# Ledger of designs, part 63: designed miniproteins, single chains, continued (5)

Each design is a single chain, and the fold is of that chain. pLDDT is the mean over its residues in the fold that is shown.

## One batch from the design tools (miniprotein)

Design m18180
Fold by ESMFold2-Fast:
Order: structure tokens, then sequence, then C-alpha cells
Structure m18180 (fold): chain A 110 residues (1-110)
């Protein structure tokens, strides 16, 4: 459980780094708004999941389901906006997906 919470925190930190780089980017305002909105939605879902897990309000089955949905949302974001992303942002989101896959694997063993 403690390792899972640590991975979720690391995922949130990677997402915050990606958000900051998008915010500081020279992307068209409309694209930037769409991108930041998607990242903020993903962050809210990760923070809610972490809080629910800390408070014992969620089962491991629910953790796995929520993580899979967040991972799919990130993959769609990369597919839809990847060509407009900097290499640094792509790398951060890819590392985030890897962290979510690690979290799912760990949750499946609990």
Amino acid sequence: KEELLKILQEAIELLEQARKKVEESDLEEETKEQFISALDDIKDKLETLKEDLEKGKVTMEEVIERLRLIKDQLKKLLENLGDKMSEEVKKLLEELIEKLEEAIKLAEKL
C-alpha cells in the first residue's frame, strides 16, 4: 500500500512538470488551453484516487479500474496532441504512463 501511494505521488509530480512545460510553451492559445484542461482533469483524478486510497475508501479492484482509465486518457492525449508536444513533454507523459502501469501491476498483487 505504501509503495502504491509513493508511485501515485511520483505520477502526480510528473504530471505537474508536464503541465508547467505546456503552460510555459509557445503553443497556440486554443491548443494550450485544451492541453492544460486535459492535464488538470487527469491530475484531479490521480489526486482523488490517492486520497481515497489513503482514507480506505477504495478497493484494489477500483484502484486498478481508475488507473486503467487514467492511462487510457493519457494515451489518447498523446495520440491527439503528440505532434504538437515538445520532446520533453512527450517524455514526461510516457514516464507517467509507465508509472501508472507499475501502479496497476502492484495493485494487482495486493
Scores: mean pLDDT 84

Design m18181
Fold by ESMFold2-Fast:
Structure m18181 (fold): chain A 85 residues (1-85)
Amino acid sequence: SSDDEDIELLMRYMSQQARNYVTMLERNVDQGTLDMFIGFVRRVIEGAKQNLDLSPEQRQLLDDLLEAMENRDVDRLREIGDKLS
């Protein structure tokens, strides 16, 4: 279905956002910019949950991504990024 294609694109996009966020952390980007980026990713995930038929496992993986971002957990972000790709 077209939802399956959109979900695959979303997961790959979120994998890239996880990598971008790790780069921001490694570059010591300021807290305000990090929080704005998390807010952006949260809005994308909320929109996807409303518009796409995500599996429970896909929903959990996206929630795990947001938690890892809030915790600034680089190792967990790399693990989740790999699972999203």
Scores: mean pLDDT 91

Design m18182
Fold by ESMFold2-Fast:
Structure m18182 (fold): chain A 96 residues (1-96)
Amino acid sequence: SEKSRLVAEMIGLAFRALFGAALLIIEKRYEEAERVMRKLAEGLGVPLEKVREAALGLLPYAEISIKLMTEEQIKSLIEGGVEAAERVVEIAKQLE
């Protein structure tokens, strides 16, 4: 089913957006992290507080990534997370 495929894509994108937000929090880019989390909450139709809780739960993994990955790789993950949050909103509109 096309709907099942779109839901699976949306779940994968949600994890990318959450990880991007966690990386932004570690970099103290709080306004950008908040924008990503708010957009993801809108797209998923869930409370912002639940999205913040999920992003905070990923902080230990984000810290490991910063230690092991290059600056370019971290930038790519952040940019991918921002794009993923926007794509979740687009998929949500298609699932109306």
Scores: mean pLDDT 90

Design m18183
Fold by ESMFold2-Fast:
Structure m18183 (fold): chain A 79 residues (1-79)
Amino acid sequence: VTTTTSTGVSPDGKYTFTVTTTLDHGPDPTRTSTLQVRDSETGELVDEDSATGPLDSRPVVSVRIENGVVTVRVTHLAP
């Protein structure tokens, strides 16, 4: 099992985005991608989404922040 983490920050600095990708090369090889959005001041989790797919699938992550509402979505696109 291999885990990779990438972090970003919203343009206004209020939210921190963390994308964690786990690759499992076992009998059922999978890629799991998780997006977590946290408040930059408190560190508390605001929203999270995750998706699992084949190792050769590509994660697609979207974050929408409008009028104080945070919406996250993670999907895996097959090749």
Scores: mean pLDDT 75

Design m18184
Fold by ESMFold2-Fast:
Structure m18184 (fold): chain A 65 residues (1-65)
Amino acid sequence: MTEEQFDAEVQATLYLIQAVIAEKAGDYETAAKYYRKASEYLRDVDPEQAAEFERLAEEMEAKAK
């Protein structure tokens, strides 16, 4: 793994933690934001996982509506 890929995965993990905390608190707008940020960091490194986080962001946005 390159330093760039490692940094992207670490940053995505930090955003994922924030998303899960927000989701459990019922703050679906904030959860969607952080799931989307996690997806963005993983897009070039792990596109399959990025797609899953994008799906979770859309689910949170639907719940916030």
Scores: mean pLDDT 80

Design m18185
Fold by ESMFold2-Fast:
Structure m18185 (fold): chain A 77 residues (1-77)
Amino acid sequence: MEKEVREQLKKVAELFKKGAPAKEVLDAMDDKAKEVALQALEETKKELGETEPDGESVHEATIYASGAQIYLQKLEK
């Protein structure tokens, strides 16, 4: 269950750090992992100022990667 989500979010964070393309980062996530990342991201949206209203690919991967990192950090600490 959560193990699969954690594994996918770890891959997302690693791919993003490696400078992988946005599509590769997004493709590393399942629907379930995306949902979890979005929940973590919800808490960060206020700090980001405003969420991108347009589905811009450039910011899309960054948003999910940020959510993944936040989720993983909370689990470990």
Scores: mean pLDDT 67

Design m18186
Fold by ESMFold2-Fast:
Structure m18186 (fold): chain A 62 residues (1-62)
Amino acid sequence: MTIEELYHKIRFGELGTEEQLAKISPLTLGTIQMLASDESTKNRPASELPERVLQDLKEAGL
């Protein structure tokens, strides 16, 4: 899954419940959105997201 695909799945409710998404910090969501909108990063694997972002997603159960 690319960073862009991850962002689209979150944005359109295809990944995570409202309760899980509410556990994610606005900073983490903003970082994913920023990287998904950048031509140089959007096609990178979601596993290449910053460690803090991956940890926040994991703690939310994603």
Scores: mean pLDDT 81

Design m18187
Fold by ESMFold2-Fast:
Structure m18187 (fold): chain A 73 residues (1-73)
Amino acid sequence: PPVLRALDKMIEEAKEGGYDEIVKLLQELKDLVTRLLKSGRPPSAEEQARIQALIDEIKALYAKRFAEKVKEM
């Protein structure tokens, strides 16, 4: 699925950058998405909330790293 390919790409890029905390969160997100795809059922409200929380945390960490990079330029 396109989402799993995108996550794999992001994980490899985060590994190359040494962003271990982002790698960990991306791996958790990939594991949840993979489990949902294998189950064939819609995600529960709890699973949706966890996915959203992971996305929000990943976005916040990327925004922080981007701001740090911009200040180095």
Scores: mean pLDDT 80

Design m18188
Fold by ESMFold2-Fast:
Structure m18188 (fold): chain A 90 residues (1-90)
Amino acid sequence: TLKEKIERILQVFDEIVTLVEEYADDETKAEFMKIASETKLLVLELLNKKDYEGAAEVLKKMAEEIKPLLEKIPETHPLLEELEKLLEEM
């Protein structure tokens, strides 16, 4: 279901957050965490309203915003590719 796909994307995203905390420089980390926090809050609000399509669109927009930041962190590249693939399957 779309809900299960969103839950899987959020799991991959949490793994990306962990790698960014470990490997990113302070400036890239701060920029990423701002986007991550704002996105997580909005996605949770949409999921509570059962707006799965809205949650999917927010996650797609977030992926575009974080891509240039994650390109600076090679350790995140496999998870970024998995994230993009999961978003394309929605």
Scores: mean pLDDT 85

Design m18189
Fold by ESMFold2-Fast:
Structure m18189 (fold): chain A 107 residues (1-107)
Amino acid sequence: SAVDLTIKQALSQGEGVALVFVALEENSALKHIKEGLEALKQGDIEKAIEHLEKAIFHLELAIRIAKAVGADTSELEKKLKHAQKGLEAAKQGDIEKAIEHAEKALE
């Protein structure tokens, strides 16, 4: 896929290019967390779950690329943990807890 080719290219061109892809994946994750948070505030749990799942995918990908080049993943891992807790709360119908964790994922 285009994503697979992009990751392979990022890792083959060295650390600087890999960090650009980390930033792009983090940006995609943050956009999905914001859209998921908006959906939670509107009571659209199904849409919130979809966006949080997409955010988790992008954060996991960012962490994998960052680790491959020896970059610090501490902030990405904090965001991932909160996104995962937000998703679990949303699946349980705990909207208040899901909102709290989505907001913390954006810090």
Scores: mean pLDDT 87

Design m18190
Fold by ESMFold2-Fast:
Structure m18190 (fold): chain A 81 residues (1-81)
Amino acid sequence: MEKQIEEDIIESLGRMGGSITRIAGEKSAPSLEKLSEEYKKKGLDKTAELYEKASKYAKEGNIEKASEYAEKGMKEKSLYD
């Protein structure tokens, strides 16, 4: 279930590529922030830190950086699993 949510967020950010709006980034930030808190509670501190950075960039409207850090968080989790 968690993997599907992560994929949906990353795909949503990626689909808007060169047409990304600041509003789209701001809407993604709460989901990324929840992922960070969830992984922090699970003891995956590195993954949580990456999603926290993704959330901060999304709040700033920097979708490219938000997507980059969200992907890094997902990869870090996969290496641990």
Scores: mean pLDDT 67

Design m18191
Fold by ESMFold2-Fast:
Structure m18191 (fold): chain A 99 residues (1-99)
Amino acid sequence: MKEKKEILEELAKKFGLKTIEELVERLRELLARGFAGEATEEEQAQLEAFVEAAPEIVREADERALEATLPVARANPEADIRELLERALELFAEEVLRL
């Protein structure tokens, strides 16, 4: 738990953010845009930087996104999964902020 907090503090500083809360919100936005296929080249590069610096945190976010969306996607591939994705990432953000 403490190691994750230290990694997040370092990432916040590297991205010019003041708090872990701002960093977690930025990660949530980047992941949501990435899954929607809306991420810019710059946003994709930021996601890659997160994967390099905190692979376990990104992996946990991906697992929660898949867990929330996979059953719906299996039943109907055309279903709008954005709301489920956003809810999964919000719950993940709350968990990270409790570190």
Scores: mean pLDDT 71

Design m18192
Fold by ESMFold2-Fast:
Structure m18192 (fold): chain A 100 residues (1-100)
Amino acid sequence: SEEREEQRELAYKRAEELAKELKIPLEDLLALVEAVEAGDEERAIELYIKLAKKAIELALKNGEITKEELLDQLDWTIEHGTPNSQRIAKGLKEYIEKEE
């Protein structure tokens, strides 16, 4: 249907915008979008964590965000986010508190 085509284009446009904002490769973000569209929550969470780790490393290296500010944002998500957002935030926090 036309509506499904519009939703797909919107999803890819959101992926491009998010990749630009997070400064990550578009192809990696498209893989996440495809997992979300397939309803594969487990794969989507794994891919999101991988992408977010790359974005975090770049943002910290470029001085766009401090480690303290990032930890505060993750703690907020752990307290106030959805179950999936909490899982993602916990995974990212563990990564940030360890060098790898």
Scores: mean pLDDT 74

Design m18193
Fold by ESMFold2-Fast:
Structure m18193 (fold): chain A 90 residues (1-90)
Amino acid sequence: MSLEEQADELEKRATELYKQGNYKESADLYEQAANLYRQAGNFEKSAEAYRKWAEARGDYYEKQGKPSEAASIWTAGNVLAVGLLLEAEL
């Protein structure tokens, strides 16, 4: 199994966990997928996975009643995603 194939499977599982409201495990799997896509040199998919990681982790903090922590994570994830997308387009 290639790094991209492993990342694709992790992203699929993360998406299903997110739909179920399991934000903590969803975020962990999106982060793993993002790292594998980045290692494979697929910065576009890595950026998308980091954005989804930020959404899931942010939702986890919201569920815990920590909106400031959620906002911080969403900002960090968006910054990482934009940086990776710029790398992919250059």
Scores: mean pLDDT 82

Design m18194
Fold by ESMFold2-Fast:
Formats: C-alpha cells, sequence, structure tokens
Structure m18194 (fold): chain A 93 residues (1-93)
C-alpha cells in the first residue's frame, strides 16, 4: 500500500474522536444539527484512522440520531447498523 506519510509534521491540532463526539452532542442538544453532523463526521474519520472501536460506536450512534433529526432516515438506519456491527466485534473479544 502507498502510505502518505512523506511529511513527519506534528498533527497536534487534530482532536480526539471522543472530544468531537462530546461537542457534537452539545450542538445536538442546542438544536444545531448541521454543526453536530460535521463534528460527528470528523470524529468518525479520526476513529477509523486510529482503529478506535469504542469511538466508532459512539460516532455512528451520534450520526444516526443527527441524521434522524435532519429527516435522513436511510442514513440514520445505516449509521445505526454500522454501530451494531462494531459492537458485535467488541463482544467477540
Amino acid sequence: EVIEVELPEEEVYNPKADELINQADRFYAQGKYEEALKLAEQALEIAKKNNDLRSLVAAYRTLSVIYSKLGKEEEADEAYQKALAVVRKLRER
């Protein structure tokens, strides 16, 4: 595989997925669903890159709830099913 790590720059500005999920939950509670969605999507990306199964579950669950509020029920169901798939992997360990 081609690894895109040609520059060993410090990634100190990339927050942890759990912090982004907490921010997304706060915006969701305030009715700011579009802002919550962006933060949850960023958390999902970070969780995938770090193979953080716990944060993946949290990110997918948060995305499911936000998509439901935005009327995107197909995306909400898909995110929920992905969260369940990750939970099953965690239970097999």
Scores: mean pLDDT 76

Design m18195
Fold by ESMFold2-Fast:
Structure m18195 (fold): chain A 76 residues (1-76)
Amino acid sequence: VPLTKEQETLFKEARSLALGGKFDEAETKILEAKFTDEDEIHKFDGAPITILSAENKKKLSDIKNKAKAAIKEYNA
């Protein structure tokens, strides 16, 4: 099922915040979107993330993993 326009906007905003170093705000927005499909989260730590420091790449990966864990819990 395609994302709602609201979920698509929240995903883009969360990723933009994370790329700007606002990881806590990005995590809040991605969790508030209440995604039900793990596939929609796959792009969160994708390109152009290769230009970020190792520390920032880890923070983005951690947010993605938290979102996936929440989705699994909702679907369990």
Scores: mean pLDDT 67

Design m18196
Fold by ESMFold2-Fast:
Structure m18196 (fold): chain A 89 residues (1-89)
Amino acid sequence: TELYLDLARAALKVFEKTGNPKAAEAAMVFASILFNEGKYEEAAEIYKRVADIAKGELKKQAYEFTALAYRRLGKNEEADKWEKKAKEI
């Protein structure tokens, strides 16, 4: 089932086109469902793309969740880089 990935990508596309924070919130919710399903690579994709557009606290949160997803994948060096980005906000 790719339902939540498709929904996350749809919400992300709306966020990329409109800047609407409600679309970013939806993308983050679907990414968190993917994360809870163990789909860490897919969740990291969505979190990173939210972070590219978002600002302030939402950007920081998206970086933190990206780092957490990479930790779960055993990619500790990549996780450290995203944690550093979150601390710079």
Scores: mean pLDDT 85

Design m18197
Fold by ESMFold2-Fast:
Order: sequence, then C-alpha cells, then structure tokens
Structure m18197 (fold): chain A 69 residues (1-69)
Amino acid sequence: STLLTLSEEEIEEIRKILEEFGIHANLSDDALKTGTAVQLAIKEKFGKQLPPEVALDPEKLREALEELK
C-alpha cells in the first residue's frame, strides 16, 4: 500500500466542494482517512460509492457531485 499525504490546499478545496453540496466530512492530511470519510459521506447522502481517486481529486469530485444532483 502507498501512503499518500494531502496538502493543506487540497484539503481546503475538497472541503469547499463538499460544503457547496451540503456534505460535512472530517478531513485530514491522511489521504486514506480523508478519502474514506468523503466516500462514506457521499454514499450516505446519495447512495453512490465513488472511487478513492475521485474522492481525493477536487476537480473529479466536483464533476461527480454535479452528476449526483
């Protein structure tokens, strides 16, 4: 397994996108924890499981959430 760390900028962008869609998740610099939290929050709200790659990429996350509304 590859350990990934998110930058403060990436965390802030993900948080802003989630807030725009009314989603609250506990985000950290641990990419695995943040990815899991984002995936769980989206699954709970929309019933759809996103890939970790989408959950951790701000641009892909925004596109995915636009499709889910």
Scores: mean pLDDT 77

Design m18198
Fold by ESMFold2-Fast:
Structure m18198 (fold): chain A 84 residues (1-84)
Amino acid sequence: SQNQLVILAEAEFTLYRMLLSELIREIERQGGDVAAARALYDDFLRYSEQVLAQLRTSSPAEGQRLLEDFRRYAQDVIARIRAI
């Protein structure tokens, strides 16, 4: 159901936020570019809220595509932050 997709997305987004926060703390410990990492994280937060809003009004098929696209985006953000 649409509600199940939203709940699943919220759970996945929470896990991504936790992972990204850990990566940023690691960058800070190593004396890396925390400002660059935080900028990517802030963009991630804004986009995740937009995706959640879209999921609430999408069909199940559209919602699945949105989640798949978001997962690819999340993996790209993780890779970019890890590269800092």
Scores: mean pLDDT 88

Design m18199
Fold by ESMFold2-Fast:
Structure m18199 (fold): chain A 70 residues (1-70)
Amino acid sequence: SPAVEEARQEMEDVYRRVRDLPKDKQIQALDNVKNALISRAKRDFPEEYDEVTKLVNELHKKYIEEIRKE
C-alpha cells in the first residue's frame, strides 16, 4: 500500500534527522510524527488506517527503545 510505504519512509526520515538532538527532543519528534501519520491515515486513507497504525506503532516502539539504550 502506498500509504503504508510513505508512513514507513516518513518515520525513518524523522528518526534519521533527529539523531543529533537530545534524547527528549528525539522522543518528542517521534511521538509527533507518529500522531500526525495516524491522524492523516484516519482522515485520508481510512481503508489503510489499521495497517498504517500497526506499522507506525511498531517503528515508534523500535526507535524509542534504540534511543533509550544509548
Scores: mean pLDDT 87

Design m18200
Fold by ESMFold2-Fast:
Structure m18200 (fold): chain A 71 residues (1-71)
Amino acid sequence: MTPEELIEREREEFVRQVDEMIAELKKYAEQHPEKKEEIERTIEDVRARVEKGDPLSALLLAATTLSILKS
């Protein structure tokens, strides 16, 4: 595998993980309507980070938010 193929695979993996985290956040918002607005704002921030080309930052934000919400 070329270094470029490895970098592309890693980026695709992070984007896939972000999409999964967004799905979990949406499901949590449906179960906890009192937190829905806060969660929707976080999802917008996560998507903006992916669009800027920073899927790792997006993944960390989504994962941290889910961890805090489930605490």
Scores: mean pLDDT 79

Design m18201
Fold by ESMFold2-Fast:
Structure m18201 (fold): chain A 98 residues (1-98)
Amino acid sequence: MDAETLERLRKAQEELRQRVQELEREGTPVEELKRRALEALDRYVEAQKAGDGEEAFIASAEIVGLGRLLEAKDTPEARAALEEIAERIRAEAAKRAA
């Protein structure tokens, strides 16, 4: 993997981290965080099908950031949402590896 691609990915991750931090400060509800994570998962799956490794990486980073916000809420609803998102990610990854 080339250094220039890694630099672009790091910049995109930094922008995503800032957006995730803003959502945290705004007290974004579980349903909205779940919706955003599922939309990011859809983008990840589409990027994987298209062979767009850069977009797939960016989408996965967004899912991770949103997942951490759900984990931080530490409610039964947030835990259920996090588990559902994680299971769907694992299922998609396993299906593509096969």
Scores: mean pLDDT 78

Design m18202
Fold by ESMFold2-Fast:
Structure m18202 (fold): chain A 57 residues (1-57)
Amino acid sequence: SVTISVVLPLKEVAEAAGISQSEAVELLNEAVKRGILSGVRLRKVGKTTEVEVTFTL
């Protein structure tokens, strides 16, 4: 199995999807619960929030 992690600014993810940051977090958590994603981690970097999305192939 290969594990891949992608780190993105949460604001950019939400803007690209046309939803709020809180809605983006809820959708990512739902994807983890459904087994679509292996993990989601939120990290604060100064005043910016980053999201790390992990999936296993």
Scores: mean pLDDT 83

Design m18203
Fold by ESMFold2-Fast:
Formats: C-alpha cells, sequence, structure tokens
Structure m18203 (fold): chain A 71 residues (1-71)
C-alpha cells in the first residue's frame, strides 16, 4: 500500500470511530460532496466492500493489510 492509502484509511477510521459508521453523507459533510465521493470510492476499492457504509472494523482490517504491504 501507499502512504496516501494509509493516510486516507487513518482519516476514515478516525471518523468512523467518532460516528460509529462511515457513509457517503458523513464524508460529504466533513470533506465536501465531490471529495467525499472520491474518498468513498477509494475506500470501497481498498476494503473490497460495495456496502453503502463502512464499519470501524472493516477500516481497521484494511489499514492493517495496507500497512503489511498486502494491498
Amino acid sequence: GSAAQIALLERALALARERGRLTAADLAEVFGVSAGRAMLRELRRITGSDAPSLTPAQLEAALARVRAGEV
């Protein structure tokens, strides 16, 4: 994984922990609609999830894999 992927996952995980979940609306509120949409698309790609929301557990697992160089 890249430094950009790690930074994205760390920011997403922090927000998901604060809110209990991470949705397109959560990302749009914090980062703006356009940036939030791009972030969610990238997070779905890294996590392998097509769900409308991401959980802290999914983001923690993805971050561990990226840090281990598995993604």
Scores: mean pLDDT 82

Design m18204
Fold by ESMFold2-Fast:
Structure m18204 (fold): chain A 72 residues (1-72)
Amino acid sequence: SAEEELGRRVGEILRENGLTDESIVSEEVAKRIVEELLRTGLLSEEEAREFFERIVGKTAREVEDLVVEALL
């Protein structure tokens, strides 16, 4: 599903940037996530803007949980 793909891709980017579940997502990492999701068509520009605002300063675990909410 699109939700499973989005979650998998977000998890991959977090791991590629060396984050663990409890690591705080910086603005730089959040931008990388959003840019990749826009590039692959998994999020629209509006969804990407909203998602960015929600994930900055959250833990990696919280960000993965927000993927389900972002698609609802």
Scores: mean pLDDT 78

Design m18205
Fold by ESMFold2-Fast:
Structure m18205 (fold): chain A 97 residues (1-97)
Amino acid sequence: MAREEALRLLREMVEIAAKRNKAPEEEVAKALAQIEGLLEEVVRWLKEAGPEELREFEREWEEVERLLEEARERGDRDRELQARAARLALEAAREER
């Protein structure tokens, strides 16, 4: 369930950004496909991760939260979307562990 919810939220975020920027449908489709592929890979890797890898992942989580705040402060919508996508992938993987 978490993975499906993460994908739905990621799609909504991409659609909102695309609508705001008047992006062509082809660019939106490419961005969605890339995000879905990345999410699948990250979730799969985290399911098989051992304790050491999970500690490294928690460190990356803190970095993603920091990047998200910085992107919001700068108004960098693309960076914010990337940080949000990473965060959702981490949450989905935690629930499926």
Scores: mean pLDDT 64

Design m18206
Fold by ESMFold2-Fast:
Structure m18206 (fold): chain A 75 residues (1-75)
Amino acid sequence: SSHRKKVAETAKKLVEALRKARQAISNKDTESALKYIEEAKKKVDELEKLGLTNEAKQARSEIKILEEEVKKLQE
């Protein structure tokens, strides 16, 4: 169904944004990390609107950890 395809595509893009954010943090590239964190936040909002509330909550928790890691790099 179109709904299942939208969920799968949104989840795939979220996973990719989180992967790219983690890679940027590993490279100490705070600008790219913040960009991918913002992309991940948008995909989490889309998942929540699609009814995946628990998955969105888990992803928001992961995003907070990434934001804390970026903040440590900016010290």
Scores: mean pLDDT 89

Design m18207
Fold by ESMFold2-Fast:
Structure m18207 (fold): chain A 77 residues (1-77)
Amino acid sequence: HMEEGNEAARKFIEALKETEKYIKSQEEVPDEVLDKALERARGLLEQLKKAYPDSPLLPEAEKALKEFEKLVEEKKK
């Protein structure tokens, strides 16, 4: 179960980093798209914390989400 939680957390972090790379590479990203991506990321983290509360990767996942939130705020126009 914990191995699954750590794998899920790693995949979450990787997905966020790929999304950040995409957003940074785009000349324009609509606010609607940014808001949906952020809501999705927040929901996924909440599900991870509920399903795997003892995962040692949760702090890293939370940090990744905070960095993603900051990027979204910087990109919104």
Scores: mean pLDDT 80

Design m18208
Fold by ESMFold2-Fast:
Structure m18208 (fold): chain A 93 residues (1-93)
Amino acid sequence: MKKHEKLWEDVRKAESLEEAEKLAEEFKEKGLKLAKEKGIKIEAELVRRVDTKEEAKEYSKELQKLFEEGKTFLSVVITKDGVVSASLYVPKK
């Protein structure tokens, strides 16, 4: 199994879903900028809102697929409670 590492992570709670969507865009831009500064090519972007268990399962499947494909990717997830989590994943060798 190819392992990934989190090169970067940020998590914040927004006061509203509108603020959470805005914060998700800010985290996406921050992650893309960080990758560019470190010379890391992002091969995929996974931005999802997860409000249900079914959506959480779908998100987990998409994450697993990116891990199995050994891709460098940026993940940004928004929960129904307005928590925004962003992570930059890179394959370990």
Scores: mean pLDDT 81

Design m18209
Fold by ESMFold2-Fast:
Structure m18209 (fold): chain A 100 residues (1-100)
Amino acid sequence: SHMDEDLAKVDAAVKTMLEEAKALVEAGDVRGAVNTVRTMLGLLAHEFELSPEVRAELERILAAMEAAVRAETDPARVKELIESTVERLRALIKEELRRR
Protein backbone atom coordinates (compact mmCIF):
# COMPACT_ATOMS: atom_id res chain seq x y z
CA SER A 1 0.00 0.00 0.00
CA HIS A 2 1.04 3.65 -0.31
CA MET A 3 1.20 3.87 3.52
CA ASP A 4 3.54 0.85 3.67
CA GLU A 5 5.79 2.51 1.06
CA ASP A 6 5.82 5.79 3.05
CA LEU A 7 6.64 3.96 6.31
CA ALA A 8 9.47 2.12 4.52
CA LYS A 9 10.84 5.46 3.22
CA VAL A 10 10.88 6.84 6.80
CA ASP A 11 12.75 3.74 8.04
CA ALA A 12 15.31 3.95 5.19
CA ALA A 13 15.93 7.69 5.75
CA VAL A 14 16.32 7.20 9.53
CA LYS A 15 18.76 4.29 9.04
CA THR A 16 20.99 6.30 6.65
CA MET A 17 20.84 9.40 8.87
CA LEU A 18 21.74 7.45 12.05
CA GLU A 19 24.73 5.82 10.32
CA GLU A 20 25.98 9.28 9.20
CA ALA A 21 25.29 10.91 12.61
CA LYS A 22 27.16 8.14 14.51
CA ALA A 23 30.14 8.41 12.14
CA LEU A 24 30.24 12.19 12.74
CA VAL A 25 30.18 11.71 16.55
CA GLU A 26 33.06 9.20 16.30
CA ALA A 27 34.99 11.77 14.20
CA GLY A 28 34.42 14.41 16.95
CA ASP A 29 31.88 16.40 14.88
CA VAL A 30 28.94 16.48 17.30
CA ARG A 31 27.58 19.68 15.67
CA GLY A 32 27.59 17.89 12.29
CA ALA A 33 25.74 14.92 13.81
CA VAL A 34 23.00 17.21 15.21
CA ASN A 35 22.76 19.05 11.86
CA THR A 36 22.34 15.69 10.07
CA VAL A 37 19.35 14.83 12.31
CA ARG A 38 17.86 18.33 11.80
CA THR A 39 18.27 18.06 7.99
CA MET A 40 16.63 14.60 7.89
CA LEU A 41 13.66 15.86 9.93
CA GLY A 42 13.25 18.87 7.62
CA LEU A 43 13.24 16.64 4.54
CA LEU A 44 10.72 14.18 6.06
CA ALA A 45 8.46 17.01 7.29
CA HIS A 46 8.44 18.50 3.76
CA GLU A 47 8.02 15.19 1.84
CA PHE A 48 5.14 13.93 4.01
CA GLU A 49 3.56 17.37 4.64
CA LEU A 50 3.60 16.83 8.41
CA SER A 51 1.07 18.88 10.40
CA PRO A 52 2.17 22.08 12.21
CA GLU A 53 1.38 20.36 15.54
CA VAL A 54 3.66 17.38 14.79
CA ARG A 55 6.39 19.70 13.42
CA ALA A 56 6.25 21.71 16.70
CA GLU A 57 6.57 18.52 18.78
CA LEU A 58 9.52 17.32 16.63
CA GLU A 59 11.25 20.70 17.12
CA ARG A 60 10.67 20.49 20.91
CA ILE A 61 12.21 16.99 21.06
CA LEU A 62 15.14 18.05 18.83
CA ALA A 63 15.83 21.12 21.03
CA ALA A 64 15.92 18.89 24.14
CA MET A 65 18.37 16.53 22.37
CA GLU A 66 20.63 19.44 21.37
CA ALA A 67 20.71 20.68 25.00
CA ALA A 68 21.49 17.18 26.35
CA VAL A 69 24.22 16.63 23.74
CA ARG A 70 25.88 19.97 24.64
CA ALA A 71 26.09 18.79 28.29
CA GLU A 72 27.60 15.38 27.38
CA THR A 73 31.35 14.75 26.84
CA ASP A 74 31.33 10.94 26.27
CA PRO A 75 30.92 10.07 22.53
CA ALA A 76 29.21 6.75 23.42
CA ARG A 77 26.59 8.61 25.50
CA VAL A 78 26.16 11.23 22.76
CA LYS A 79 25.41 8.41 20.27
CA GLU A 80 22.89 6.87 22.73
CA LEU A 81 21.17 10.27 23.16
CA ILE A 82 20.93 10.73 19.38
CA GLU A 83 19.68 7.15 18.82
CA SER A 84 16.99 7.32 21.55
CA THR A 85 15.85 10.76 20.34
CA VAL A 86 15.67 9.67 16.69
CA GLU A 87 13.58 6.61 17.67
CA ARG A 88 11.10 8.96 19.41
CA LEU A 89 11.00 11.20 16.30
CA ARG A 90 10.51 8.16 14.02
CA ALA A 91 7.58 6.95 16.18
CA LEU A 92 5.86 10.37 15.98
CA ILE A 93 6.26 10.61 12.19
CA LYS A 94 5.02 7.04 11.63
CA GLU A 95 2.07 7.63 13.99
CA GLU A 96 0.97 10.69 11.95
CA LEU A 97 1.28 8.69 8.69
CA ARG A 98 -0.76 5.79 10.17
CA ARG A 99 -3.55 8.21 11.24
CA ARG A 100 -4.08 9.19 7.58
Scores: mean pLDDT 86

Design m18210
Fold by ESMFold2-Fast:
Structure m18210 (fold): chain A 81 residues (1-81)
Amino acid sequence: IDEKLKEAVETAERGLREMERALERLKKADKENVPREIGRVLRALGDAIGGALQAKKLLPDATNEELAKRAKEVLKKMGLK
């Protein structure tokens, strides 16, 4: 359980970081690059949501307290708590 929860949390955390970076790139993007940067934001958001939902599913069975705390933080950032 904890191994799968760790993967889910790491996927969500990575997705959130990539989304924030993609949004910063989008703010600075030339008109030509806006569609590409929007695509990057959407892909990163997909990873964040998918990881967060998987973490939410696995959280009740978590045995590692630090990992459970990281999962709760991800869910809170995604508005799922």
Scores: mean pLDDT 78

Design m18211
Fold by ESMFold2-Fast:
Structure m18211 (fold): chain A 63 residues (1-63)
Amino acid sequence: SAFAEMLEQFGEEEFLARLDQIYQEDLAIISTITDPELRQKLEQLVDQIYNQLLEQLKAALAS
C-alpha cells in the first residue's frame, strides 16, 4: 500500500510529522474561507479524514 511504502521510505515518526503538517496547512487554508458555515463544515470534514487516515495507518502497521 502507499502508506507502507511511505513508512518504509520516511519512517513512522517522519511520516506522522508530515501528516500533521498537511493537516495544519489544510486548516490554515480553510481559515481563509469567509463563509463561516462552509468553514465549519470543511474543518469537520478535514478532521474526519485525518482521523480516518490515522486509523488506516494503525491497521496497516498491525497487519
Scores: mean pLDDT 77

Design m18212
Fold by ESMFold2-Fast:
Structure m18212 (fold): chain A 58 residues (1-58)
Amino acid sequence: SAATVAKGLEGWASLSPEQRELMRSIGASLRAIGDAVDEYLARKKQGDYSWPEVKVTR
């Protein structure tokens, strides 16, 4: 909901620049894991059950 998004942005705005940088680094790692899961599911549909390499980009 819009209220949930607004509350999240308010929480982000309350962090120091150093804390925001740390959260961005954590977010990048979580995104890389999500991308690897999506690729695994795509491979699984083709009968390939191997896990892809997890690549973290900033």
Scores: mean pLDDT 74

Design m18213
Fold by ESMFold2-Fast:
Structure m18213 (fold): chain A 82 residues (1-82)
Amino acid sequence: MSMEELKKKFEELMEELERLITLLRSLGAPDEVVEEFARRFKELKEKAEEALKKGDIESAKEQIEEVERLIREVRELIEKLR
């Protein structure tokens, strides 16, 4: 996978994660839970942007896997609230 493809995939996954966090809040999740996911989102974005800027493909792939893991966690909480 090229760096351009990794960047695009990361951006798409981060947009999905942001939408899911917003949905989690709208479903009445406690503010503390929403703030924790927002904090993890920010940390993940900063790490991935640094990896992409440095051309570190391996680190960028690891950050993508972390986004996918976080998306799964948010989806599981949403299912419990529905």
Scores: mean pLDDT 82

Design m18214
Fold by ESMFold2-Fast:
Structure m18214 (fold): chain A 83 residues (1-83)
Amino acid sequence: SVEEMIEEFRKLNNSDEELDEEKLREELERALELIKKGEKFPVPEEAAKILKETFGVDAPVVDDLSESQKKWAVLVAEALAKM
């Protein structure tokens, strides 16, 4: 479930700071909806590899993302891989 993915995300971040759970939930639900629909969404190479290995989804790779956006995409992909 999305709630289990949020909990896994907390473990991956290894942070004592409160996560913006509302924003995190929205991003995870959006990513899951796109994957379920078979829609392609652009991600950094590392995130695309995780998605391909876990779901067999060929996401288009983009390298023009900020470092924060790349890190966020990888964390989302890793959380999805744990489902």
Scores: mean pLDDT 60

